# Designs tried in a protein design run: designed miniproteins, single chains, continued (5). Part 73

Each design is a single chain, and the fold is of that chain. pLDDT is the mean over its residues in the fold that is shown.

## One batch from the design tools (miniprotein)

Design m18702
Fold by ESMFold2-Fast:
Structure m18702 (fold): chain A 63 residues (1-63)
Amino acid sequence: SNEEYVKEAYERLLKLAEELGLDETTINFIKKVYEYALKNNYSKEEIDALFERVEAALRTLAE
């Protein structure tokens, strides 16, 4: 299901944030992105595009 797909994407971002040593504010932002995608019934393509942008932002914050 799309709910399982977005949860898997969310868990991957949480793991990345943990590996990058990002703070609680960033973890809370990732959770809000997850909740937003669920609330708006995002397709797999929309989930991939959104989470790719968030991943890029997380990597930038870690530099």
Scores: mean pLDDT 86

Design m18703
Fold by ESMFold2-Fast:
Structure m18703 (fold): chain A 72 residues (1-72)
Amino acid sequence: MEEEIRKLLEELKKRLTPEEQESLDALVEAALPRDPEGILEGLKRALEYAKRGDYAQALAVVATAAVAALEA
């Protein structure tokens, strides 16, 4: 899981601006200890949106997963 999340983060970050990368790292760092499975699912969905060029939706999906993890 940890290695899978790291590879997804690396792949997603290649498609993002430095500011977007910092936001992504902050969201994952805050939420990962609370819900690793939910964050993994969120990152997988985000990568699908990023591959389509929809970076706003990619970040929104991760933010939604992070909020759900932090509220649980």
Scores: mean pLDDT 79

Design m18704
Fold by ESMFold2-Fast:
Structure m18704 (fold): chain A 82 residues (1-82)
Amino acid sequence: SSAEADRRVLELIPLLSDPDPAVRREAAEEIGRIAREHGDEISEEVRQRAVEALRPVVEEDPDVLVREAAAGALHAMGAALF
């Protein structure tokens, strides 16, 4: 359901700021998976919030694997990297 997709994405967004890079990577990967499998069920408001949260991770995260996961999620949300 759209409510479930939105809820799951919103729960993952704060994990993108976790001190553990493994947690940030898993959060970004799961956001990307939800966007690929249930993208039509994600509201535009939640999609915009996810894009806004993922952009600084792609640009500034110290861990390259976290940046790659976030870039994949951003692409799945339909956003350009630049």
Scores: mean pLDDT 87

Design m18705
Fold by ESMFold2-Fast:
Structure m18705 (fold): chain A 64 residues (1-64)
Amino acid sequence: SLLEGIQRLTREDVERLAKELGISTEQLEKALVALALGLSQRQAARIAGISPGTVSRIVRRLLE
């Protein structure tokens, strides 16, 4: 599940994923918190200040 994927992320995983996606660790953390709260990908993107496509990539990685 998304929540289990989020809970399994280490600080190093967050830093690596943010770098891969071309976003800041702060932006990634905001998106993860929004997703953990059950907000839509569109709302998570708006809160984090990133594209909905980037949020979709985050969700895809968390489900792998």
Scores: mean pLDDT 86

Design m18706
Fold by ESMFold2-Fast:
Structure m18706 (fold): chain A 85 residues (1-85)
Amino acid sequence: SDLDAYREALAEALGVPVERVRAWLAERRARGGEPPEEEVRRLLEEAIRGLEEAGADPEVIERLRELVEAGNYYGAMALLIRYAL
């Protein structure tokens, strides 16, 4: 399904098992549809570090960091998924 593809893409982009993403999204639903901000920020910062170490485009890295600093975590996740796939 589209949701399973999204979960797998997000898990790959964040470098975590898909079961962790499933648990995280379930926690988000329990918390009124929003993930814990600090956890999302931490995962995004680690994913950005991994991409930079892998030699990703510096412009993509800069844009991801701008979105995280602006608190636009969903925008950062969307860009990360699009870039990583």
Scores: mean pLDDT 70

Design m18707
Fold by ESMFold2-Fast:
Structure m18707 (fold): chain A 117 residues (1-117)
Amino acid sequence: MIKLEESGGGTFPVGGSVTLSAKISGDVNLIAEVGWYRQAPGQPLEFVASIDMFTGEVSYAPSVAGRATISYDKEKKTLYLNLTNLRPEDTAVYYAYAVDLATGEVYYGEGVPVTVV
């Protein structure tokens, strides 16, 4: 079973930056894709960024393109999201995710809140 333990949330200034991390445990060799979703208050769940674990290809949502960097440290088994030039609209609960290679099932972390003021 895949588990994601997130950290790095809090309150951040407009124009600042945040680095979120998610420690991945369980059988990491069974992961097809890792990434981040977010959910702003009263809004639907929104895709933020992903890494294809076979190709290393990264993808970013238009709302964060040019401001976001996603990376995965294989040695530490830790997924990162760095987001710069923060806007009030970046206020959301951020969820790390991992996609199971065999089933396509998506595992989410518990969510890490980010407030931009």
Scores: mean pLDDT 86

Design m18708
Fold by ESMFold2-Fast:
Structure m18708 (fold): chain A 82 residues (1-82)
Amino acid sequence: MGEEAREEAREAIRAAEAGDADRAAEELGEAVALLIGHLTGQEPDPAAAATAAARARALAEEGRWDAVIALARGVIELLDTG
Protein backbone atom coordinates (compact mmCIF):
# COMPACT_ATOMS: atom_id res chain seq x y z
CA MET A 1 0.00 0.00 0.00
CA GLY A 2 2.74 2.55 0.83
CA GLU A 3 4.43 2.31 -2.59
CA GLU A 4 1.05 2.45 -4.37
CA ALA A 5 0.10 5.58 -2.36
CA ARG A 6 3.44 7.19 -3.28
CA GLU A 7 2.96 6.35 -6.98
CA GLU A 8 -0.60 7.78 -7.08
CA ALA A 9 0.66 10.94 -5.29
CA ARG A 10 3.45 11.33 -7.89
CA GLU A 11 0.87 10.91 -10.70
CA ALA A 12 -1.36 13.53 -9.01
CA ILE A 13 1.57 16.01 -9.03
CA ARG A 14 2.27 15.21 -12.71
CA ALA A 15 -1.41 15.68 -13.65
CA ALA A 16 -1.62 18.97 -11.70
CA GLU A 17 1.55 20.27 -13.44
CA ALA A 18 -0.12 19.38 -16.78
CA GLY A 19 -3.35 21.20 -15.79
CA ASP A 20 -5.42 17.97 -15.84
CA ALA A 21 -7.97 18.54 -13.06
CA ASP A 22 -9.81 15.21 -13.56
CA ARG A 23 -6.66 13.09 -13.40
CA ALA A 24 -5.12 15.11 -10.54
CA ALA A 25 -8.33 14.63 -8.50
CA GLU A 26 -8.57 10.87 -9.26
CA GLU A 27 -4.89 10.17 -8.47
CA LEU A 28 -4.89 12.28 -5.27
CA GLY A 29 -8.10 10.59 -4.09
CA GLU A 30 -6.51 7.15 -4.57
CA ALA A 31 -3.28 8.33 -2.87
CA VAL A 32 -5.18 9.56 0.22
CA ALA A 33 -7.27 6.37 0.53
CA LEU A 34 -4.13 4.22 0.17
CA LEU A 35 -2.27 6.37 2.73
CA ILE A 36 -5.09 6.03 5.30
CA GLY A 37 -5.21 2.26 4.65
CA HIS A 38 -1.42 2.04 5.14
CA LEU A 39 -1.48 4.03 8.41
CA THR A 40 -4.55 2.23 9.87
CA GLY A 41 -3.86 -1.29 8.53
CA GLN A 42 -7.26 -1.29 6.82
CA GLU A 43 -8.38 -1.68 3.19
CA PRO A 44 -8.50 1.57 1.16
CA ASP A 45 -11.91 3.25 1.61
CA PRO A 46 -13.62 4.30 -1.66
CA ALA A 47 -15.57 7.00 0.26
CA ALA A 48 -12.29 8.54 1.51
CA ALA A 49 -10.95 8.46 -2.08
CA ALA A 50 -14.10 10.19 -3.40
CA THR A 51 -13.98 12.89 -0.69
CA ALA A 52 -10.29 13.68 -1.32
CA ALA A 53 -10.85 13.64 -5.11
CA ALA A 54 -13.77 16.11 -4.82
CA ARG A 55 -11.60 18.49 -2.74
CA ALA A 56 -8.68 18.26 -5.18
CA ARG A 57 -10.98 18.85 -8.16
CA ALA A 58 -12.50 21.95 -6.51
CA LEU A 59 -9.02 23.37 -5.78
CA ALA A 60 -7.84 22.66 -9.35
CA GLU A 61 -10.95 24.25 -10.91
CA GLU A 62 -10.26 27.39 -8.82
CA GLY A 63 -6.68 27.46 -10.19
CA ARG A 64 -5.13 26.43 -6.86
CA TRP A 65 -2.69 24.00 -8.48
CA ASP A 66 -0.03 24.71 -5.82
CA ALA A 67 -2.53 23.52 -3.15
CA VAL A 68 -3.20 20.26 -5.07
CA ILE A 69 0.56 19.66 -5.44
CA ALA A 70 1.10 20.45 -1.72
CA LEU A 71 -1.55 17.87 -0.73
CA ALA A 72 0.10 15.21 -2.92
CA ARG A 73 3.57 16.08 -1.52
CA GLY A 74 2.06 15.75 1.97
CA VAL A 75 1.06 12.14 1.18
CA ILE A 76 4.66 11.35 0.12
CA GLU A 77 6.10 13.08 3.23
CA LEU A 78 3.82 11.10 5.60
CA LEU A 79 4.90 7.84 3.90
CA ASP A 80 8.61 8.80 4.22
CA THR A 81 8.28 9.72 7.96
CA GLY A 82 5.80 6.97 9.01
Scores: mean pLDDT 83

Design m18709
Fold by ESMFold2-Fast:
Structure m18709 (fold): chain A 79 residues (1-79)
Amino acid sequence: EEALAAAARAVAAADAGDARAAIELAKEAIELGRKALEDPEKLSAAIAAIIGGIGAALTAALIARRRGDEALAAEALSL
């Protein structure tokens, strides 16, 4: 479950306060989840990975915004 694992890593990075890592891992989770949507047997895990990735990206945007990195916050919000 590469998509779900990527989402878990993205959430862990966000929890650690690493906004850049959280954004990159969130991108990976969303991309892998989107690919997994092509497999009906992986649909629920794919949706969970996409939602987890979005949540990590939102957390990363908040962290970046609070640190004054508006460009990084905008990148996170564009996911």
Scores: mean pLDDT 80

Design m18710
Fold by ESMFold2-Fast:
Structure m18710 (fold): chain A 82 residues (1-82)
Amino acid sequence: MKEYLLERLIEALENKDETTAIYYADMIYLSDKTVSPEVEELIEKLKEAIENKDYKKAKEYLIKLAEKLKLPEELIEKAREV
């Protein structure tokens, strides 16, 4: 499920669809009942970067989030291509 949410978030960022990107970032947050402070901080910073249209920072936070969530390397590489 988290892999699906991240893939949708990557697509939204590629399309510069701010509303959809923020929606999927929130869904990732809500999907983790044991949210670590580090993951919560990364999601908040990611949302702020998206709202500011700072897609370079959004990409950096997206990669860090994927790594912290221990998602497959293939998804982390896909995030790097945003």
Scores: mean pLDDT 77

Design m18711
Fold by ESMFold2-Fast:
Structure m18711 (fold): chain A 66 residues (1-66)
Amino acid sequence: SAETQAEISRLIQQAGDAVLTGDIEKARALIEQLRELAAKNPALEGIVQRWIDALERQIAQKEALA
C-alpha cells in the first residue's frame, strides 16, 4: 500500500541518518523494523533488501574506522 511504502521510505531515511550520526544501535533497530515490514510485504522485499545491504556496508565501514 502507499502507506506501507511511505513507512519503508521513512525507516530507510532514519536508518541512514543514524549511521551518519554514529548511532549504530539505532540504525540496527531501524534495519530490523525494515526486515519485519519486508517480510509482511513480499512485493517490496527486493527493494528493501538492497537498501539494507547498502546500510549494512555503511555500518561495517564506520565500525572499521572506530
Scores: mean pLDDT 84

Design m18712
Fold by ESMFold2-Fast:
Structure m18712 (fold): chain A 71 residues (1-71)
Amino acid sequence: MEEIWREARGALLLIQAYLASKAGDGEKFLEVAREAYELGLKETAIGIANLLKKHVPQYKEEAEKLIKEIE
């Protein structure tokens, strides 16, 4: 049960990250990545942070800090 909820939350976070990338909203992108990390979705959080670096370069430093926190 908990695993299914966690997977569903991960999928929703990826959708939110995609929408944030289309909007160029680096703050929301970073929030989504942090939420994934707080849920224990380490790989998802790193993936979202890397997408943030690619699509919103002004948030590169914040994304790199988050990746270091996760690693």
Scores: mean pLDDT 76

Design m18713
Fold by ESMFold2-Fast:
Structure m18713 (fold): chain A 58 residues (1-58)
Amino acid sequence: MREAVVAYATREAARAAGTKSDAELRAGIRALAQGLGVELSDEELEAIVAEARRRWAA
């Protein structure tokens, strides 16, 4: 479950990375995961934001 939620959140964040700040991406990712019953740590959120930025820039 957690792995699938992280993958889904990363894809959604990557699509939005060009128009949102890191704080906005973190808030959106946290809200998405909470809606799916998963609580992400701050370290997990930072990792997802970094990966989303990397995918958007590629």
Scores: mean pLDDT 80

Design m18714
Fold by ESMFold2-Fast:
Formats: C-alpha cells, structure tokens, sequence
Structure m18714 (fold): chain A 84 residues (1-84)
C-alpha cells in the first residue's frame, strides 16, 4: 500500500541521516535512493527527487567537493522553483 511505502521511505531516510552523521557518504546516497524509490511508489515523485539531491549535496559538502555541491545546490533551487 502507499502507507507501507511511506513507512519504508521514512526508515531509509533515517538510515541515510545516520550514514551522513557517520561520514559514510556512499551509504547515505544508497539509502536516499532506496527512500526515493519508496516515495515514488507512494506517489511522491517530486519529494523523491528532492530527497535524493539533498542527500547528494550533504555528501558532496562532507567530501569537500565544492564544485559538485554548487551544481547540486543549483539543481535543488531549480526543483523548488519549478514546483512552487
């Protein structure tokens, strides 16, 4: 059901957050992608894209990849403006 998909999305979002706090950027991105998959199954496609980009941005910042962080920040701004 959509409710079960949302519940799984929340579980994976928590795991992504824990991975970011631990500095495990690869694992954080993997969990965010799983969360996005469940958000899409729940009909939350826009939120899925946002979550994936936001996690990649935090990962890029942790890795010190300033150029990638700037690109992701721009993509997030474009996504927010498109869906206002």
Amino acid sequence: SKAEALEKAVEYLKKAEEALLAGDTKKAIEYAKKAAEYLKKAGKEELAEFVELATELEAAKLEGDEEKAKELEEKIKELIEKHR
Scores: mean pLDDT 86

Design m18715
Fold by ESMFold2-Fast:
Structure m18715 (fold): chain A 76 residues (1-76)
Amino acid sequence: MEKRLRTEEEIALARMLASVAKLSENEEIRKAAEEALERLDELEERYRAGELSEEEAIEEVRKIKEELLKKIKEAE
C-alpha cells in the first residue's frame, strides 16, 4: 500500500509541475509540458496494468520530471 501511494504521489506531483509549465508563455516549455503529460499518462496506464514495478514506475516518473526541468532550463 505505502509504495503504491508513493508512486501515485510522485505521478501527481509530476503532473502538477507539467500543468504549471503548460501555462508558460514560452512555446518550447509548453510543448515540453505537453510531452511530459503524455508520457505520464502512458506511465500511469502501464503501472495500473501491472507492467511496471513500484520502483520502475517511480524511476520513470523521476526521469520524465528531470527531462521536463532540463528543457525548462534550456529554454530559459
Scores: mean pLDDT 79

Design m18716
Fold by ESMFold2-Fast:
Structure m18716 (fold): chain A 99 residues (1-99)
Amino acid sequence: IIEKIKEEFEKLKEESTPEEQKSIESFLKAANNDPEKLIEALAKIYELKLIKELRDELLSKNPVVEYTEETEKELEPKVEEIKKKTEELKKKYKEELKK
C-alpha cells in the first residue's frame, strides 16, 4: 500500500507545475514517512488538483464571465463533492493499511 501511495505522488508530481511540485514536496516532508499522514497528504493534493481543474474548466467555457464571489458560491457544492470523494479515497487507503 505505501509503495502504491508513493507511486501516486510521483505521478502527481509529473503532471504538476513547478509551484505545485514544491507544495507536494512540503506535504511529503510534513508526513515524515507516517503511512496515515501520507494518505492524508495524498487526499489533500487530489482535492486541491480537482478543485483547480474545476475552476479552470469554468473559466475556459465562460470567457466573458468574470470570476466573482458569486461564481465561487456556485462552485461550492461541486467543491464539497470533491472533498467527499477525497475523504472516501482516504478512508479506503486507511482500511487497506490496516489489513
Scores: mean pLDDT 70

Design m18718
Fold by ESMFold2-Fast:
Structure m18718 (fold): chain A 93 residues (1-93)
Amino acid sequence: VEEKTLLAESYAAMGMIANSLGMPELAVKLAEKAIEIAPDSPAAPDAYNTLGIAYMKLGKYEESIKAYKKSLELDPNNEISKKNLEEAEKKLA
């Protein structure tokens, strides 16, 4: 469990860095890997948030909304995911 959590956290962090570098396709792959490794870990909400940000950068607003909603299902108090969900929903309005 511990080793899987650390590995998933590493992939989630790399995905966030990929988003910052303007590499949203890479961010999607890294975030998906984090979720695959530890879907129920503390890293999973952050990985879903990273996935949502990457989909937003790719113009995939429906996929972004689903990812942010998954982040909030796992961590209802995640203010960053709440704010990002509102922005994604505005893109479809």
Scores: mean pLDDT 84

Design m18719
Fold by ESMFold2-Fast:
Structure m18719 (fold): chain A 67 residues (1-67)
Amino acid sequence: MKKILVVIDSDRLRAIEAAVELKEKYGYDLFMFATSSRREAAEAMAKELGEKYNAEVEIVDLDELLA
């Protein structure tokens, strides 16, 4: 099953580091990064790709988790 990871963070480097670690541990096939201001657009795109390709979508908002 294809897995799509969406990481939302205002800090680009922190988001990339977290995404690399999660991809290595959990085997995500596609990674998407967005800032909090682009969250809705990134979520909509990931949902569309998940529906089109029958992939599981996981969204991690690091601004909320680390606040």
Scores: mean pLDDT 71

Design m18720
Fold by ESMFold2-Fast:
Structure m18720 (fold): chain A 60 residues (1-60)
Amino acid sequence: MKSHEEILEEISELSLNGTMEEIKEYLKKALEYLKKKPKTPETESLIFRLEYAIEKIEEL
């Protein structure tokens, strides 16, 4: 996980082709990585989206 664009692209690919467990694991790792980065509007938007996605997956 190197850039915001790369993270989003990998999440999109996993959402289409991965299992729910693979998606959840990737989202948790991406979230941990992003929380260590400087907070920009883009980073905060990604963090919010990832947290929401994890919560929704865990409800299923």
Scores: mean pLDDT 73

Design m18721
Fold by ESMFold2-Fast:
Structure m18721 (fold): chain A 83 residues (1-83)
Amino acid sequence: MEELKKKIEELKKEIEELKKRIEEIKKEIEKLMEELRKETDLEKILKLIGEILRKIGEILDLELKIKELEKEIEELEKKIEEL
């Protein structure tokens, strides 16, 4: 039982680290959006849009990983309750 509890704690810590990464990327997107609002050069606008889309993709990948880790935690918690 203690080994399963330790595994759950490790997974929860990993989820918190991934959530922090998402918040950092969101702040980067906000800065890029502010730059985009001020930009009038089409080449620079397209580059900023590309960077924003790439950052959004990174967030989606991280959110999917969090969902997988949360599912692992639920399975481990269920095993503890059944013991």
Scores: mean pLDDT 85

Design m18722
Fold by ESMFold2-Fast:
Structure m18722 (fold): chain A 62 residues (1-62)
Amino acid sequence: SLALNNAVLRALDEGKTTLTPEEVRELVKKSGMTDEQADEVVARLEAKGLTEATIEELKSLL
């Protein structure tokens, strides 16, 4: 989504290259998405066995 893309771009601008599941949740919520939508994104990352998400992995979930 456009809002999530904007949140990802903000994280990159801050120098982040990887994000923890909690950082992904906060980023998604800051983009105006609901807690339920943020939980779904985090659940997809955890299902892949990732303790940290790369920006590329996040783009695959958008």
Scores: mean pLDDT 65

Design m18723
Fold by ESMFold2-Fast:
Structure m18723 (fold): chain A 80 residues (1-80)
Amino acid sequence: LEEIEELLEKAVRAIEEGDEEKAQEYLEKARELADKAPKELDPEIKRLLAEALLRLAERFDTPEAREMREKALKLLEELR
């Protein structure tokens, strides 16, 4: 899905720029779109989303970033 990929690119860029608020906003939108997508959604897109969420949690030590880490771990479990 083009929209999810676009949001993931924006999220990663925001993480690298140190903008936690924008990164969380883009990742939350990407996650919502992934949840609404068919269950057969490309596993690579799910993996990219999980990696972006983990990167956010590594860069920012906040309660919000820790919640994103938990979401990433659940998403990775679904890819197994």
Scores: mean pLDDT 72

Design m18725
Fold by ESMFold2-Fast:
Structure m18725 (fold): chain A 67 residues (1-67)
Amino acid sequence: QALEYLSLGAVYYKLGDYEKAIKYYEEAIRLDPKLYVAWENLGKVYEKLGKTEKAAEYYKKAEELRA
């Protein structure tokens, strides 16, 4: 189920619907907080929105979980 939300987030990101991408990546993290790919993808969405500081926080979280 976490992977289904990850896939939905990726689909909406590809479509440019960043609001829905965030929603589904957040649901993936809610179900599996150690799913570093979802944190990484949230970082990418926030970069697209110009929120570089928030993107950096998500990238840091993804790196911590990968280690």
Scores: mean pLDDT 86

Design m18726
Fold by ESMFold2-Fast:
Structure m18726 (fold): chain A 124 residues (1-124)
Amino acid sequence: SMAEEEEKKKKEEEEQKYREIILEVLDEALKNRELSSPFYYPVNESAFPEYYKLIDNQVSLSIIREAVLNGEIKSIEEFRDLLNQMLANVEKYYPKDHEVYKKAVELHNFMMEKLEEKEKEYES
């Protein structure tokens, strides 16, 4: 029916809008190299085997970016969950006074603020 075709088109347009928001937030984070560089690549398993024993779900900015580009991220909520998991992994592995811990909190706050800002722009 035409109603089913219109619903499908709206869903595809909404999914494209979400991908654009996510990529813009990722781009803003990547421009801030001091905050983003420690979190861009996944942790090296051969250098840090204990990390992979403690952390079940490895998340990095490069993993998130590839997932978005491959169409694996379906919503803004899924993107938020990945950002929360990335922070949770750092908080589990590093002590609170460690520089990487501090940068992870700062990056998370930065990306969440940019995400809220971009969502409001697309709804206006």
Scores: mean pLDDT 84

Design m18727
Fold by ESMFold2-Fast:
Structure m18727 (fold): chain A 69 residues (1-69)
Amino acid sequence: ADELGDLVTKVINELKKKGFSLEEAAVGLARAFGAPDDVVETLKRAYGLSDEQVEKAYKAAKEAIEKLK
């Protein structure tokens, strides 16, 4: 539904305001929506992100989702 796309856009924009890259925001958001660990690991490697970068983006994405729901 378009509601999911709108939520994704708002979360990514909030993460970008906090200094996260688009790639960090996308991986963090995917994990926040419950993407499997192997998918998150694959994206982390593909985008050259550290575990710390993914964890920070994930926490920020969860906080943004809580504020928007």
Scores: mean pLDDT 80

Design m18728
Fold by ESMFold2-Fast:
Formats: structure tokens, C-alpha cells, sequence
Structure m18728 (fold): chain A 81 residues (1-81)
């Protein structure tokens, strides 16, 4: 369900299970949107940085994709700290 997908996204983002379980449907939706927007922001940041590196180092499309994923994971980990 959409609700179960929202709960899973919040849990993956580091929100405690007890906090998620206590959320009303409106709060769950608001938090899911907030987390989703943040992940999009981090993805854009990773893409921009990876493009700079790819252009500077002459990376292939496959290497560029790998670098984008690495940077996104690093940014997401740092945001969760």
C-alpha cells in the first residue's frame, strides 16, 4: 500500500519505528514528502558534482553513473548523521 511505502521510506531515512507508529496519517504524509524532497535535493547535488568529476577526468557513462551513486550514498549517510 501507499501508506506502507511511506512508512518504509521514513524507516530507511532513519526515523525511529516508534515515532513512525505514533504518526497520524497527515503527519506520515507530511514527513514522507519532506524526506522525498530532501532525497531529490541530495540526488541533484550528487549529479552536479559527478558531472564535474566526469568532465574533469573524462569518465565513461558507466563510470559517471557509478560516481553519481557513490556521491548520493555519501550525502545521504552524512544527512542521516
Amino acid sequence: SVEEAMRRTLLEAGVPQEEIDAMEPKELLERDIEVGVKRIELAVEALVEARKIAKEEGLSLEEYEKKTKELFEELEKKWRE
Scores: mean pLDDT 81

Design m18729
Fold by ESMFold2-Fast:
Structure m18729 (fold): chain A 60 residues (1-60)
Amino acid sequence: PKVEVDPAVLEEYRELARRANEGDLEAMIEAIRLILRARGLPEEEIDARIERLLAELAAA
């Protein structure tokens, strides 16, 4: 699919992903939120997906 994402958004995502790989949970959440927002999801849907992810992580 032809999804054009702003190069600045991709660069921000790369930096957040690097920090997330170092164990920064907040950076991981911000990276996920950034991607979902870039794909045009509403904030309520983004929040619901992040809450589900956090619940899965808490259960592990």
Scores: mean pLDDT 75

Design m18730
Fold by ESMFold2-Fast:
Structure m18730 (fold): chain A 76 residues (1-76)
Amino acid sequence: MAEEELKKAMEEIAPYLEAARAALEAGDLEGAIAALEKVKEKLKEMAKKAKDEETKKALERLVKEAEEAIERLRAE
């Protein structure tokens, strides 16, 4: 089921999202960007391999959100 595939993807990126949040709270912009880059790479790989279109679209949206967050941090 698509929801289970998306849940597994979210579980795989959760540690990197927590690392990005912790880095931002500490003022470590470089660490936050590095963590978000890993999130983006994993989400892109999962999106390419996703069989279900709904899961693929959800992962593609998360990739764009990660890219936007990275660009905002770099723009400071």
Scores: mean pLDDT 79

Design m18731
Fold by ESMFold2-Fast:
Structure m18731 (fold): chain A 60 residues (1-60)
Amino acid sequence: MIEVTLTFPNVTSLIGAALRIIGDFPEAEIKIEGMKLTIVLEDTPENREFLEELKKEYGE
């Protein structure tokens, strides 16, 4: 399993990311804590690429 926690600047960004994850990777486990979104996925190259894409979009 791989686990990544992303911190978001606002609720709109957080919800947008959560909806994208559920839509694209329904097997993903997500956990929301304040402005943080924790994503748990199987450790595969495809899932790693997806999480890196999310970090680029929302990690700053």
Scores: mean pLDDT 77

Design m18732
Fold by ESMFold2-Fast:
Structure m18732 (fold): chain A 71 residues (1-71)
Amino acid sequence: EKILERIVKLANAILQGNVDEANKLIDEIESLKEPFTDEELRFMEEVARLAEKLGYTDIAKKIREVIEKKK
């Protein structure tokens, strides 16, 4: 629930072009010690694709690094 809420906020930050908030939310998600559920992994993959589509390549890369750590 805490992870999923942050993933939703991250998607909204990316849609708004708020790079600072997006980076903060990615760091918060990474700091959570629990691995992602299948649903959380799916949502994070969608958010990475959203960032790529909108041209936020560095954000997309950072999201994918978090996915690798939390598989």
Scores: mean pLDDT 82

Design m18733
Fold by ESMFold2-Fast:
Structure m18733 (fold): chain A 66 residues (1-66)
Amino acid sequence: APVNPEALDLEVEAALKYIQAAIDRLTAERYRKQGKLELSNQYEKRAGELIAEADRLDARAREVAA
């Protein structure tokens, strides 16, 4: 059967959060190279939070698809 539209919407939201987390990690690396350690740490923390949220959305998508 094709993917459930509700599950697909959750997967898209999770994917967007994973992309934002990747951007935040690259931003953190850039700030670290500039010696801006406080900003680097803030973006790393946000990236971790986004990954955790995306993992929860991905798990919910699997529940809806089942």
Scores: mean pLDDT 86

Design m18734
Fold by ESMFold2-Fast:
Structure m18734 (fold): chain A 67 residues (1-67)
Amino acid sequence: MKYFEKGDYEKAIEEFSRKAEEALAAGDWQTAAEYLRKLAEIYEKMGKTDLAEQARQAADVAERRAA
């Protein structure tokens, strides 16, 4: 999936951030990793490299904690 409008990126960030936070709070590491990876891709598309790197690292940690 590719976003072509600025509003699409902003909505994706809001939704995926919320879903990742909810999953982390619930201990659902697999779902958290999925949304964190989606966030990293969107941040990369927007040129926000530092945020993309943080999201990738968080996703990796979440995946390693998935039981």
Scores: mean pLDDT 77

Design m18735
Fold by ESMFold2-Fast:
Parts: sequence; C-alpha cells; structure tokens
Structure m18735 (fold): chain A 78 residues (1-78)
Amino acid sequence: SKEAEELFSKGLGYMSEGKYEEAKEALEKALKIYEEELGPDHPKVAQVLLLLGQVYEKMGKYEEAKKYYEKAREIRAK
C-alpha cells in the first residue's frame, strides 16, 4: 500500500538522520501493514525486518536486533 511505502521511506530517512526511535516507529508501522497486505513471508516483510534489526543494533539493543535479523533470514531462505 501507499501508506506502507511512505512509512518505509520515512523510516529510511530517519535512519540516515540518526533518528532511530522515529525510524523504529515508522518501520514497525510499515511492517504491520505489509504483513497484513502481503503475508508474513513476503520479500518486502523480510526487507523491513532487516532494517528494524539495523535500527535496534544502532540503539544498542543487540538481542532484539538478532531476532529481527533471524526472522528476515528465515523468510529469504524460503
């Protein structure tokens, strides 16, 4: 959807500015919409999960980052 694409783009913008809390919120909203519209195993969902992993890593939340990276990897392995 256009809303999910706009949230995804905002998330990328916030990441480039070092605004990781705002990036997290935008990407989590985009993730929910993409999962509802495209299903949990879609490549777009994997892409958002990878970016959330990067955001959590930048925030020093390494265990959460690991979980997001693993979910993205599982989708791409299908």
Scores: mean pLDDT 87

Design m18736
Fold by ESMFold2-Fast:
Structure m18736 (fold): chain A 78 residues (1-78)
Amino acid sequence: MALAVGALSPEEVREAVEELEKEAEEALKLPDKKKSKREVAVLITAMRLLAIATPDEEVRREALERAKELEKKLDEAE
């Protein structure tokens, strides 16, 4: 694997998660709902992968909670 567990600090993971959340919120605003759904699904998946990769339990929990909130918004954004 090119990406190793522990390669990112908890702060770097938090920053990456916050950036993905911002990108997902912007993607939810797209007029093309099929494109919006696809883009947000990819960003949610990336956020979950970052959560699994972090050794910090609090950062992991925060990332998973943000991913769940985005998934809920995606389901409601028909």
Scores: mean pLDDT 76

Design m18737
Fold by ESMFold2-Fast:
Structure m18737 (fold): chain A 55 residues (1-55)
Amino acid sequence: MKEEAEKIAKKITLENRDQPPEVVRQKIIDELVKKGLSEEEAKKILKELSETLEL
């Protein structure tokens, strides 16, 4: 799950490198929620990944 979330986050970040960071973060959250995570769990995972994504 965390590994899948990291892959999704990296893909969205690369596809949206010209977008503001808040837009990129929201797109990542939306995709994680589609995978069955709650919005709060998605936000928690994104915080853990934010250092890796430089967001």
Scores: mean pLDDT 74

Design m18738
Fold by ESMFold2-Fast:
Structure m18738 (fold): chain A 67 residues (1-67)
Amino acid sequence: MVTVEDVERYIELGKEAYEKGEYATALAAFKEAERSAQELLKQDPENERAKELLEEARKNYEKVLAD
């Protein structure tokens, strides 16, 4: 079962990797965060926290790609 805490952990790992210049690791972490948030939304489409985390994961993924 995927939880909000799992998504938040992946986002945190991605941010840490990005700060260290580990772009491949950052991309992988943000992609896992996106996947996990999408899984939460399949169970509850009105989960605002999951929507926010999905948006944050996608924005961070795009930010890494822009660098």
Scores: mean pLDDT 83

